# Designs tried in a protein design run: designed miniproteins, single chains, continued (4). Part 50

Each design is a single chain, and the fold is of that chain. pLDDT is the mean over its residues in the fold that is shown.

## One batch from the design tools (miniprotein)

Design m13832
Fold by ESMFold2-Fast:
Structure m13832 (fold): chain A 84 residues (1-84)
Amino acid sequence: SAEAARAELEAKAKEALESIRETGLYLKEQGYPADSVEAVIQLLGHGAAKELRAEALKKVDEKTADELIAKFNKEFDAILEELR
């Protein structure tokens, strides 16, 4: 169902964001420079958003896909601020 597809996509988005956050925290703890940490996190976030949008467009309507990506980007921006 469309509802089940949306829930699955939201779960995947959350797991990707948690993985990105943990990677950023790990790099910061290892003493990598802040600009290097941000560069890695930006690459991971961009890739995850691209994959999420591509998968969403196969399973849900464009409006729902756009809402999922907007939520992902908002939560990703919060992770970037946390890592600064």
Scores: mean pLDDT 88

Design m13833
Fold by ESMFold2-Fast:
Structure m13833 (fold): chain A 68 residues (1-68)
Amino acid sequence: MSKEELEKEVELSLLVMQAQIYRLAKDYEKAAEYYRKAAELAEEIGDLELAKELYELAEEARKLAEEQ
């Protein structure tokens, strides 16, 4: 693993963690934003399955934001 690859994996983990924190805080708009950012980074890394899951979590959070 190169330094660049490691930095992207660390950032992905931090984005997912931040999205989960916002979701627990019921800040669903920010949760959706951070899940989307994590999904985009997962696509760049080539983890298409994880990217799909993160996009689905972003969409779920977006729908929850509309219910508030």
Scores: mean pLDDT 85

Design m13834
Fold by ESMFold2-Fast:
Structure m13834 (fold): chain A 73 residues (1-73)
Amino acid sequence: SMKEEIIERAERIIERAREVLAKETDPVKAAVLLAIAGEAYYIKRIVENMSEEQLEEALRQLEQDEETIRELE
């Protein structure tokens, strides 16, 4: 389901952001990684109550976050 995909992707984003953050020495990049992790945590928390339109928007946001983490590696 879309909810299961969002939860799985959010969990992977949190894990990856933590891995990149552990090696990050730039405070601006660290702030972006923390913001991404926080957003993924929030999405995971509210996903059960999301409408179909909100699920599609959350999925797009997570795709953006995944790309941003790759750029910060």
Scores: mean pLDDT 87

Design m13835
Fold by ESMFold2-Fast:
Structure m13835 (fold): chain A 118 residues (1-118)
Amino acid sequence: MQPEKVGEVTVTVEAKDDKVIITVEVRNLSDEPIAGPLTVRVYNEEGELLAEATLDPLRPGQTATVTLEIDASKAIGKDLLVEVRAEDADSVYFGAVTLKVEKGKTVTATAPLYRYPK
């Protein structure tokens, strides 16, 4: 089976003096639920996990938002990989966004969320 686009992952990164605020918005744009919890993970360029959060299952058309904070010293001037994964009985879901953290700037990027049927 081919992966299908079922949603969008929008990531906003705001770099403050002592912290970087990462806002992750996940939207289910499909007519079917994402029946498992969604895990949001933030990695640095070396593959180190910097932050993690879990979102509740998403109904059709539902949007969920989570905010994560990381130390500015670990992120400013570097690329961050923000990954969203979920699994239910029938499917695995995946979306990922890469953003460069710039001191005193707010950066936003959007990527598709794909469904991979089992």
Scores: mean pLDDT 85

Design m13836
Fold by ESMFold2-Fast:
Structure m13836 (fold): chain A 69 residues (1-69)
Amino acid sequence: GSEEERRALMAIAEATLYYMQLVISGKYEAADKAAELINQAVRALYVDGDYDRAIELAEEAIRIAREGL
Protein backbone atom coordinates (compact mmCIF):
# COMPACT_ATOMS: atom_id res chain seq x y z
CA GLY A 1 0.00 0.00 0.00
CA SER A 2 1.04 3.62 -0.45
CA GLU A 3 2.39 5.72 2.43
CA GLU A 4 -0.52 8.16 1.86
CA GLU A 5 -3.03 5.30 2.25
CA ARG A 6 -1.24 4.16 5.41
CA ARG A 7 -1.38 7.70 6.87
CA ALA A 8 -5.12 7.91 6.13
CA LEU A 9 -5.72 4.52 7.80
CA MET A 10 -3.71 5.57 10.87
CA ALA A 11 -5.66 8.85 11.17
CA ILE A 12 -9.00 7.00 10.96
CA ALA A 13 -7.77 4.48 13.58
CA GLU A 14 -6.79 7.33 15.95
CA ALA A 15 -10.15 9.07 15.40
CA THR A 16 -11.93 5.77 16.16
CA LEU A 17 -10.04 5.40 19.47
CA TYR A 18 -11.13 8.95 20.45
CA TYR A 19 -14.71 8.10 19.41
CA MET A 20 -14.66 5.04 21.71
CA GLN A 21 -13.36 7.20 24.59
CA LEU A 22 -16.27 9.65 24.08
CA VAL A 23 -18.80 6.76 24.18
CA ILE A 24 -17.21 5.25 27.32
CA SER A 25 -17.27 8.73 28.93
CA GLY A 26 -20.98 9.27 28.09
CA LYS A 27 -20.20 12.18 25.72
CA TYR A 28 -22.87 11.15 23.21
CA GLU A 29 -23.34 14.48 21.34
CA ALA A 30 -19.58 14.74 20.63
CA ALA A 31 -19.49 10.99 19.82
CA ASP A 32 -22.27 11.39 17.19
CA LYS A 33 -20.38 14.29 15.53
CA ALA A 34 -17.11 12.31 15.54
CA ALA A 35 -18.88 9.24 14.08
CA GLU A 36 -20.29 11.30 11.17
CA LEU A 37 -16.80 12.62 10.35
CA ILE A 38 -15.23 9.14 10.67
CA ASN A 39 -17.90 7.74 8.30
CA GLN A 40 -17.11 10.54 5.81
CA ALA A 41 -13.34 9.83 6.18
CA VAL A 42 -13.88 6.09 5.50
CA ARG A 43 -15.95 6.98 2.40
CA ALA A 44 -13.26 9.41 1.20
CA LEU A 45 -10.63 6.65 1.60
CA TYR A 46 -12.45 3.60 0.19
CA VAL A 47 -14.95 5.09 -2.31
CA ASP A 48 -13.18 8.25 -3.54
CA GLY A 49 -9.51 7.26 -3.01
CA ASP A 50 -9.02 10.76 -1.56
CA TYR A 51 -6.36 10.20 1.11
CA ASP A 52 -5.87 13.90 1.94
CA ARG A 53 -9.63 14.36 2.50
CA ALA A 54 -9.77 11.20 4.63
CA ILE A 55 -6.95 12.56 6.85
CA GLU A 56 -8.62 16.01 7.07
CA LEU A 57 -11.96 14.50 8.16
CA ALA A 58 -10.32 12.13 10.66
CA GLU A 59 -8.30 15.02 12.17
CA GLU A 60 -11.53 17.08 12.51
CA ALA A 61 -13.10 14.11 14.37
CA ILE A 62 -10.07 14.04 16.73
CA ARG A 63 -10.40 17.81 17.28
CA ILE A 64 -14.11 17.50 18.22
CA ALA A 65 -13.30 14.54 20.51
CA ARG A 66 -10.51 16.47 22.29
CA GLU A 67 -12.89 19.41 22.85
CA GLY A 68 -15.63 17.04 24.12
CA LEU A 69 -13.49 15.11 26.63
Scores: mean pLDDT 88

Design m13837
Fold by ESMFold2-Fast:
Structure m13837 (fold): chain A 102 residues (1-102)
Amino acid sequence: SALEQSLAELKREALRELYERVEPKLSERQREILRRLLEMIARGESRETLIRYLQEQGFSKKLAEEIVKTLELAIGAIILGMRELFEEYVEELVKLLEEAEK
């Protein structure tokens, strides 16, 4: 439907904006992980599949769950136009990705 196409376009734009805001703050490895996660989200992969992928990259289950939750909240904040909340989730996402390299 036209509504489903419009929602898919909003989601694609949100994923692009999220990557552009987070990417400059990340290491090369963190950028590749984020890019892969956003590609998986764009394909409609399940939350469980995203968490499994992060665990395969060396993240603990708890940290993987927190990263996926923060990504979902950041995407929602962009779609709803909640810019201040989006910036808070960007900062949290960077911190969570950095914790995995300690």
Scores: mean pLDDT 85

Design m13838
Fold by ESMFold2-Fast:
Structure m13838 (fold): chain A 57 residues (1-57)
Amino acid sequence: DKKEKVAELAAKLTKEVGEQEALQKAVKYGVEELGLPKDEAANAAGRGVQKAREEEA
């Protein structure tokens, strides 16, 4: 699933570079590499960030 790839990337990048940069990079990946609509890429990236946040909490 394309959305799952965006979420996974966002979760990984959140641990490496922080939430804001992870969101921006994962959305860009979803739109440019996977051809997702910006809204869907943003939602998937947000879910990935949330998952990483829950793992760190």
Scores: mean pLDDT 79

Design m13839
Fold by ESMFold2-Fast:
Structure m13839 (fold): chain A 57 residues (1-57)
Amino acid sequence: AEGLRRLAEALEFGAEWAKKSGTPELKQYADRLTQGANEAREKAEKLIKEMEEKLKS
């Protein structure tokens, strides 16, 4: 969970940085980084929820 959350933050940061650069190639790369960050964030949240449920069981 922690690793995925940090990965999502790093990917999001990279995507914003790439968009600020203003180059077409980096803008396209930024879109892929943003999508990866969203997926990693969703997986992290799911894992946290699963861990919380297991702690109650």
Scores: mean pLDDT 74

Design m13841
Fold by ESMFold2-Fast:
Structure m13841 (fold): chain A 74 residues (1-74)
Amino acid sequence: PMTKVLEKKLDEAIKLAEEMLREDPNNAAAWTALGKAYFEKGKYKEAEEYFQKSLEIDPNNEVAKKLLEEIKKK
């Protein structure tokens, strides 16, 4: 279970990453940040989609690769 403080920080991170992607949809780091935030929220389907987007841009992103593998094991 997440605290309200953690959820607020995750929502702020999501909003910032979405704004970054509006300016530059090829920002792999922003896609990875969205994936991590949704992963921490337990939203694995959304996290998988965002990690896949990050890997389309940067296939060597180890964070996105590792967390996507963890999702696929579930």
Scores: mean pLDDT 81

Design m13842
Fold by ESMFold2-Fast:
Structure m13842 (fold): chain A 63 residues (1-63)
Amino acid sequence: MLTREQLLEIAKGYGLSEEEAEKVVEAVLEWRKKNPSWTPLEILEKLKEFVNHYLETGKLPEV
């Protein structure tokens, strides 16, 4: 099971600051709550997608 702490470490590993990583992880966890059918691997893929979007645009995805 992926913990919030593990997701934060992964996001920070991609170059996000503590505050940026926290915002991205919060968005991913909110999606997980609304779609509990998502697997841990799918959650990791969503985290990577959100991190890449933030690094490219400086903003969270609007989806």
Scores: mean pLDDT 76

Design m13843
Fold by ESMFold2-Fast:
Structure m13843 (fold): chain A 64 residues (1-64)
Amino acid sequence: DDQLQQNLQQAGQRGQQAMDDLQQRVAAAPPDVRQQYGQLGSQILGTPVSQSTIYNGMALAARA
């Protein structure tokens, strides 16, 4: 369905905006927080995980 495809594309755009916002927050974060992101990312990438798991890991680290 065309509307379903458009809604999916809009959801993708929102996801990309959220990722961009997250990356900007990481870049503006203190060095210690950025180090935590790097360590968490390395841990997650060391296992067979999905992109959503990586995304959630970074979001969780932002709260720590």
Scores: mean pLDDT 60

Design m13844
Fold by ESMFold2-Fast:
Structure m13844 (fold): chain A 57 residues (1-57)
Amino acid sequence: LKEEAEKLRKEARELGFEAVDLIDDGEKMKKLSEEAAKKFREARRLEEEYKRKKEEE
């Protein structure tokens, strides 16, 4: 869970960098930004699950 969340955050950051390189192509930039946002949301969900499991001992 923690490792998977870290991987998703890394992938989201990578997509963000790719989007910046495509600033002259608004459609591609928008698509990459949306995908990055989706990965950030999933990573946050996994981080919350990991924290919950740690609270359970």
Scores: mean pLDDT 73

Design m13845
Fold by ESMFold2-Fast:
Structure m13845 (fold): chain A 75 residues (1-75)
Amino acid sequence: KVEELIAKGEQAYEDGKYDEALKYYSEAAKEALEKKDYLSASKAYDNMSKVYEKQGKLEKAKEYQEKAKELEKLA
């Protein structure tokens, strides 16, 4: 379930396991988009942006923040 994947990603993020967090958030976003759950997909992309920011990947962080904003407008 999308919420369960987001929760697992959040736990990985708190544990400093950024690659695992990205994996869970990516899976959550994919499942949410398949169901046209744009709000949950936006949340997953916003969380991915935060992970990329922690990794110093500022360009990727901006990319995913913009994707999250676009999905919020569709919800």
Scores: mean pLDDT 87

Design m13846
Fold by ESMFold2-Fast:
Structure m13846 (fold): chain A 60 residues (1-60)
Amino acid sequence: GDKAKGAAETAALSAKDALEAGADPEEILKNIEKQASESLDEETKKAAIEAVKKAIKEYK
């Protein structure tokens, strides 16, 4: 839904900013998976995690 789409876009942008700042991709993914599991519904969590994985994969 729209919430899942918005959360995915926000998560991807945050991950990209963190990668540009030199953060560890594995740590970024681990943090989003933990936070999403505690704060988001299943569909929104899945969308956010997939968006972060895609952002990491596309960052060189």
Scores: mean pLDDT 76

Design m13847
Fold by ESMFold2-Fast:
Structure m13847 (fold): chain A 61 residues (1-61)
Amino acid sequence: MREEREEEEKLVEKLREAVKGMTLEDSEKILPELLELAKKLLAEKVPDAEKAEAIVELTIK
């Protein structure tokens, strides 16, 4: 589980960096795709509502 979580966190970090360099408009375009990805990761590995919110926040800021 620790390795699985690390892999997930690494993916989220990469998504965060991709979004950080974007304009607001570009962020709005990619945000729904990122949200869907975060939801799927949560449902499969971490079915915790708090985790979902944390992942989303990490993605947008």
Scores: mean pLDDT 59

Design m13848
Fold by ESMFold2-Fast:
Structure m13848 (fold): chain A 72 residues (1-72)
Amino acid sequence: GSSPAGHAVAEVIRDAILAAPTGSTVTLSVDELAKRAGISREEAEKAVRGFAKNGAVTYEDGKVTVHNVNAP
């Protein structure tokens, strides 16, 4: 499984996606993610870089963009 920080960030991202319409794009700052997850900015940045490497999110200059697509 993911690190504890990765799990916490994934929870925050998932909650944001669930609150958004299907097919929309959700943009969150790394600072926002860190505060909501209760972790450091450095831990949040490391987690989002891992997600970006897997293509799950786009990470640019402290901003995380998630494409909420229809699940099959």
Scores: mean pLDDT 75

Design m13849
Fold by ESMFold2-Fast:
Structure m13849 (fold): chain A 66 residues (1-66)
Amino acid sequence: MSKREEYHLRITRAVKRGLDSGNPEEATREVRRILDEAVRDGLMTPEEAETVHRNVGESIRMSIAR
């Protein structure tokens, strides 16, 4: 698996754990930490990381609201 694919799986698992445990705020924080690592590793730009973080936050919010 590529490093980028590994980070995508870590993000997906973090979101699932947060939703399953009823702690979406912790899921959002864990995703932020994973994205910061990916930026540090040169696998994405800070702008890409902000976009992913925003999209994940929106998805979590929509899942809770429904």
Scores: mean pLDDT 78

Design m13850
Fold by ESMFold2-Fast:
Structure m13850 (fold): chain A 69 residues (1-69)
Amino acid sequence: EEEELERELKRMAEEDGYVFVFGDSPAAAQARADAELARHPDRIVLAVNSKEQLRAFIEAHRRHRAARA
């Protein structure tokens, strides 16, 4: 199941332009997000510190795209 979330994250990053960063804690995730934002200030960078947060982001994005389709 985590592998499914990782595959969807990779797809969203490559196809939709999102940048997801993981951390084992909120501080670690935020530090990685700050680093990515510094490299790509025009990108949407999402800091994720749990599988539940990642799942919520993916499902929210899917629902948004489905509603617009």
Scores: mean pLDDT 70

Design m13851
Fold by ESMFold2-Fast:
Formats: sequence, C-alpha cells, structure tokens
Structure m13851 (fold): chain A 67 residues (1-67)
Amino acid sequence: GLSAAERAALEAEADRLGREGARHAAQGDYTAASEVLRRVAEVHRQLGDEARAERVEASADRMLSLA
C-alpha cells in the first residue's frame, strides 16, 4: 500500500493538475484541459479512489465536448 507521504504527494499532484486544467479551460483550450483532467483521474486511480477518478473523467469528457 501507499505510505502517508506517498499519498500526500499524489493528492498534491492531483490538486496541481486540477488547477492546470482549470487554467486551460479558462483560456478556451478544452483539448488541453481534457488531457490534464485525464491525468488527474489516473492519480486518483493510483490513490485507489475509482469513484473520484470516474467523476474527473466525466469532467474531461465534458471539456472535450466544448472544444
């Protein structure tokens, strides 16, 4: 299993990528936003949180539909 430090690092990475995706969306770059959000979903899978990964993937799909 993941150590507390490894979990914290993955959570921080998901947060950072989430902000990066939001910046891309704000700039109208929905393709880049979708790509970054798929990376966020992968981090949540590494954390064992499938439900959160699925919600983030739905957001990525929505961003791609706006492109």
Scores: mean pLDDT 87

Design m13852
Fold by ESMFold2-Fast:
Structure m13852 (fold): chain A 93 residues (1-93)
Amino acid sequence: GLLEKIKKSCKSNDTVENIIQFAVEQTKKDYDAELEPECVEKLQNFFKDYTLEDLLKVEHKDVASVVGDICSDAQVGIVLKYIKSYAEVCKDV
């Protein structure tokens, strides 16, 4: 399942870029929703200095304020769900 896949992907030096990449790929696989490259780049830049704990505290409205003109609200919600799932599983590793 998804949790087992995330657990196997956890690394002691995981970068935010790797976490965003995982979330984008999982969104495409599970929802057949491909994010625009500009949206992915803005997400990577927005989260670049975030820790796993910071990623768990981010709200949908904060992300939508950065990418909402490029990505749909549904895409933002799905991607954020996967980002938070990754952070939640890996913070305890």
Scores: mean pLDDT 76

Design m13853
Fold by ESMFold2-Fast:
Structure m13853 (fold): chain A 69 residues (1-69)
Amino acid sequence: GMAERERLREEALRLAEELGVLAVIKGDEQSLQFAQEVVERLKTEELSIEELREIIRELKRRIAALKAQ
């Protein structure tokens, strides 16, 4: 529903911001670009619940990978 979509959008935004900060600290330009692309997509696109879940999964994967470095 609309409430779940809004919750997922807020989660994706928080995770993109976390990835952006970590990418700057680690000097990872690819992860920084991905975080910026996610923020732009959240502002410009009507993303489905399935698309938001996939974005969140990818954000979590990238955050975990940077933390492991």
Scores: mean pLDDT 88

Design m13854
Fold by ESMFold2-Fast:
Structure m13854 (fold): chain A 76 residues (1-76)
Amino acid sequence: SLEELLEKLRELAKKAYELIKQGKIEEAEKVLEEMEKLLKEITRDERASWIELLLATSILVDVWVALEQAKRKAES
């Protein structure tokens, strides 16, 4: 269901943040790739409203921003 896909996206986001906190950047990138695949599945669901699509996209973007900030800190 759409609700199950959104919940799975939130669980993947939580996992990505924990990996980022642990400095496991490469593992966090793989989780982000899984989130991107899941977002594509959500966008193909005809039941998904624009609000739900915005919510799913915002979750992905927040993780992506956190990962990019962690990479920049590693370069400092």
Scores: mean pLDDT 83

Design m13855
Fold by ESMFold2-Fast:
Structure m13855 (fold): chain A 61 residues (1-61)
Amino acid sequence: DDAIRDRAELIADSLLSQGYSKEESLKLIEQAVKRVSAEHPESREHLQKLLEKFKEILDEK
């Protein structure tokens, strides 16, 4: 929902402003989501929603 979207937008803006490309930004977040989901399976659904919103936001930039 809105909170997940806002978080994804902040992450995207932060990475792009630091000079990461869209491809690099996506790879970094995918790796982070995979790692955290393995460590915290209870958060997997929430992290997957965050990843989907992050991809959506990157496609808009």
Scores: mean pLDDT 79

Design m13856
Fold by ESMFold2-Fast:
Structure m13856 (fold): chain A 73 residues (1-73)
Amino acid sequence: ASAEELAEKGKELLLQGKYDEALEYYFKALEIDPNNEEARSGAIATLLEMQRLGHPKTQEYIQKLVDLLKSHA
């Protein structure tokens, strides 16, 4: 799958409230293309919602996003 297809799937899952699955697809998209704007924006939006809801893995996922973005900065 392309980074764009994975980011689109992430957005569908985010709209369904499936935050863990949405984030998985956004991270897969960023592993293929770390500059994909939809995947970057979608991952950030998902993490903000997870933090607002008190999701226990939010900090772990924030660290994973930072690591993915730093690998290509």
Scores: mean pLDDT 84

Design m13858
Fold by ESMFold2-Fast:
Structure m13858 (fold): chain A 116 residues (1-116)
Amino acid sequence: DRFAEILARFLAGLGVLLARNPRTAVLLVDGSTTIEEVRERLEALRAEGVTTILLFATGLSPEKREELERLIAELHARDPDLVVAVVTAEDLGLTPEEVRALAAAARALVAAHEAA
């Protein structure tokens, strides 16, 4: 199962990322999420001390993807310590359901790491 292999490798890599970047958060957005809502969520996470954000995206139009990339570039230019990595279904060759499952698994691992 290609998804099971991707999931296992992603979680292993995320475990290494979390050990080095304990201030990591996961954000899930879709084609209905406005760019203003994304900005507010990113700024709220940064206010809580988050420095690395894994942003999972499904159903984005090309226009919204460009707006999201511009927003991330603007935020990084103002705060170089803030790193936002975008993960899309299209880039991974996954279904939207598989990306949502990957985001849920990532959130669970982040929560477990914070509780330890």
Scores: mean pLDDT 81

Design m13859
Fold by ESMFold2-Fast:
Structure m13859 (fold): chain A 57 residues (1-57)
Amino acid sequence: MSLEEKIELAVKVAELLNQDPTKTLREIAEELGVSVATVREALKAAAEYSGAEVPKI
């Protein structure tokens, strides 16, 4: 995945968590068609690239 793809994925993860904070990373990964590891990598990449902290929800 490119860095831009990881950032876009991280934004989608954040939006899903904002709509339903009870969702687990597994459920979000399944809805987005990716692995939990990919979701975690996307969140880390977005945090490092943007210089902002991504919520640990």
Scores: mean pLDDT 73

Design m13860
Fold by ESMFold2-Fast:
Structure m13860 (fold): chain A 63 residues (1-63)
Amino acid sequence: DEALVATLEAAVRVLRHSAPPERVAALEEALRLARAGDFAGAAAVLERAGLTGLAEAVRRAAA
């Protein structure tokens, strides 16, 4: 879903300069999975990183 990928790309761009490196890495991994069509994997990575709201948004949009 292009809208989900665009949302994750925006999150990476915004948080790259303010979030801890581990959180940025999790966002980049979630973006990689979303680009491959693995939205369930993307949501799991986000939830593991403590980005629960973004993980839920990905699950809802992918359902």
Scores: mean pLDDT 78

Design m13861
Fold by ESMFold2-Fast:
Structure m13861 (fold): chain A 61 residues (1-61)
Amino acid sequence: SQEELVEEAKKLAEELVKKIKEGKASDEEIRQMENELVRLYLQLDEESQKEFAEYVKKLLE
């Protein structure tokens, strides 16, 4: 469902931001997570994409 995809994307975005901030993950691991996040994002409808974008904006504040 779209709700499940949004929650999966949000969790992956949280993990990605955390790993980048900690500086412990390899460049390859970061790249793989970014690619998976893009893949999930492209499966979201317009409303879900907006919800996800607002969530990411809040994470990056």
Scores: mean pLDDT 83

Design m13862
Fold by ESMFold2-Fast:
Structure m13862 (fold): chain A 59 residues (1-59)
Amino acid sequence: SLEELLRRLEREREEREFNERLTRATQEQAARIVAQTGTEEGRRQAQRLLELRQRILAE
């Protein structure tokens, strides 16, 4: 069972690191959308992208 516990902890760590990378990538993409469009609509699209990421993390 110790081996199973260690595998679970490793999986949880990998999942956290993966989620952190995806969140950063999402933030970068949102920033690019704003920079490329320069419009309020672009800001709304970027905000929706960030909100979708937050909802996925909350699940």
Scores: mean pLDDT 83

Design m13863
Fold by ESMFold2-Fast:
Structure m13863 (fold): chain A 75 residues (1-75)
Amino acid sequence: PRPLSPLEQEVLLEAVRKARDEITAAMEAGDPVRALEILHRAVEELAKKSTDPERQEAAQRLADRIREMAERYRA
């Protein structure tokens, strides 16, 4: 699939920083679906708090991609 845009990468890094401990714990427990769910929640939170429409759109695209990845791991 396409690489993340620079703005999507910025949102991803911010979301990971906010939820780092929870994501790390889930990954160490061998639960990548849980890690993706935590990341998805953090990205959605950033989208809701943003007043910049470009950042909101980038965050929404990233959230959709994370949701798709979580669905693939469940399958």
Scores: mean pLDDT 82

Design m13864
Fold by ESMFold2-Fast:
Structure m13864 (fold): chain A 64 residues (1-64)
Amino acid sequence: GSMAKQLEELKEQLDREVTRLVVEGRPEAALELLYEKAQEHPELREELEKWMQSIADTYGLEVP
């Protein structure tokens, strides 16, 4: 459905943006971005929270 397509496009965009921020040495900015998107899209919250936890664990940070 159109909603599933929109969510897939959003996840693809987030993957590009998060990867860019991490590669640039900005994992804190990547966490902030994922936190904001989790608040905007409750349907993705669990997936994004797991992603945030993975980044936080990797870089010795705390989830927002």
Scores: mean pLDDT 83

Design m13865
Fold by ESMFold2-Fast:
Structure m13865 (fold): chain A 63 residues (1-63)
Amino acid sequence: SRQAQLDAVIDRAEEEARKAKSPEELLKIMRDTQAELDALGASPVEQTAAMMRALAAWIDAEL
């Protein structure tokens, strides 16, 4: 389903964000993720939520 595809992209983005070693790597992950979500027809709200989850995962990994 579309929801399963969105969830898979977001889950992968969170995993990659946790492994990011620099802000530059995080920004690349976020850009790539946003492009993939946009291709799947994700709404601006869904895209924003995904970006917030990726950022939170990276911050949590650095603490």
Scores: mean pLDDT 83

Design m13866
Fold by ESMFold2-Fast:
Structure m13866 (fold): chain A 87 residues (1-87)
Amino acid sequence: SKAFELALELERAVEEMSPEEAIAYGVALAKEAFDATDEELALFAETFAEQLKRIEAQKTPEEREAALIIFRITAFSLLQQLAAKKA
């Protein structure tokens, strides 16, 4: 699934990039893959930023890993909704 592949790529980006770079990268990927509207991209960026704040708030590696799992599920759900918009 394209949505699943992108969710994994975004998780990688979160670990390798700054928060601002990861958000910009995620928005660009969603726009290219799904031809998302500006309104859909704004909601995606806002949700992504909220999840990054949650990850950064964690104090232990175990808590950060749990937050990354929640991020993966949330990102996959949003990307699946974008993919399904023409169904």
Scores: mean pLDDT 81

Design m13867
Fold by ESMFold2-Fast:
Structure m13867 (fold): chain A 55 residues (1-55)
Amino acid sequence: VEKLRNLLEAARGAVEVLEELLAQATDPAVQAVLQAKIEELREEIREIEEKLKKA
């Protein structure tokens, strides 16, 4: 359980960093890649949260 909580916090931190990069990005191609990575991480966060609810 503790490992899942640590992974969740790390994933949330990664989303924050990517959101800051997205806010600074002016290239539409770079924005699209960053948005895709943020969506992937948010999906992973949701899966970890569901596992924590069942534990």
Scores: mean pLDDT 81

Design m13868
Fold by ESMFold2-Fast:
Structure m13868 (fold): chain A 61 residues (1-61)
Amino acid sequence: MKKSEEIKKLIKEAKTLYDKARQLKNPEAVKLAFEAIRAASEGNIEKAKQYLDKAKEVLEK
């Protein structure tokens, strides 16, 4: 996958997850989703994926 396309996709997914976490009032998931947005915007795809996965785990438990 091209790096720029992957970054845009990760930012979109992280923003969606951030909004969901806020609606569910889960502060841990909110922080993790925000960190995923930040990492993706900085071009750190691996770190962004790690934060996104952690946020999903926290919300799905």
Scores: mean pLDDT 80

Design m13869
Fold by ESMFold2-Fast:
Structure m13869 (fold): chain A 73 residues (1-73)
Amino acid sequence: EKEEAKKKAEEEAEKAIKAAEELKKKNPEAGERAIEAAKKLLEEALKSEDPEVVESLKGIIEELKELVEELLK
């Protein structure tokens, strides 16, 4: 299920980018770095042929989103 895993990675990256855009309003440097990190992780997930690698990258994107949400508090 490579395609399904990639779709989930895209969804999580979109959520992470939205949170990072909110962070960018309060802390432009941290928000911009978070947006770039999420995009880079998604790019690697979309290039991968291994569903396990895609799932691992999705997990890292989820951790990034949680970190960004903590910084927004």
Scores: mean pLDDT 81

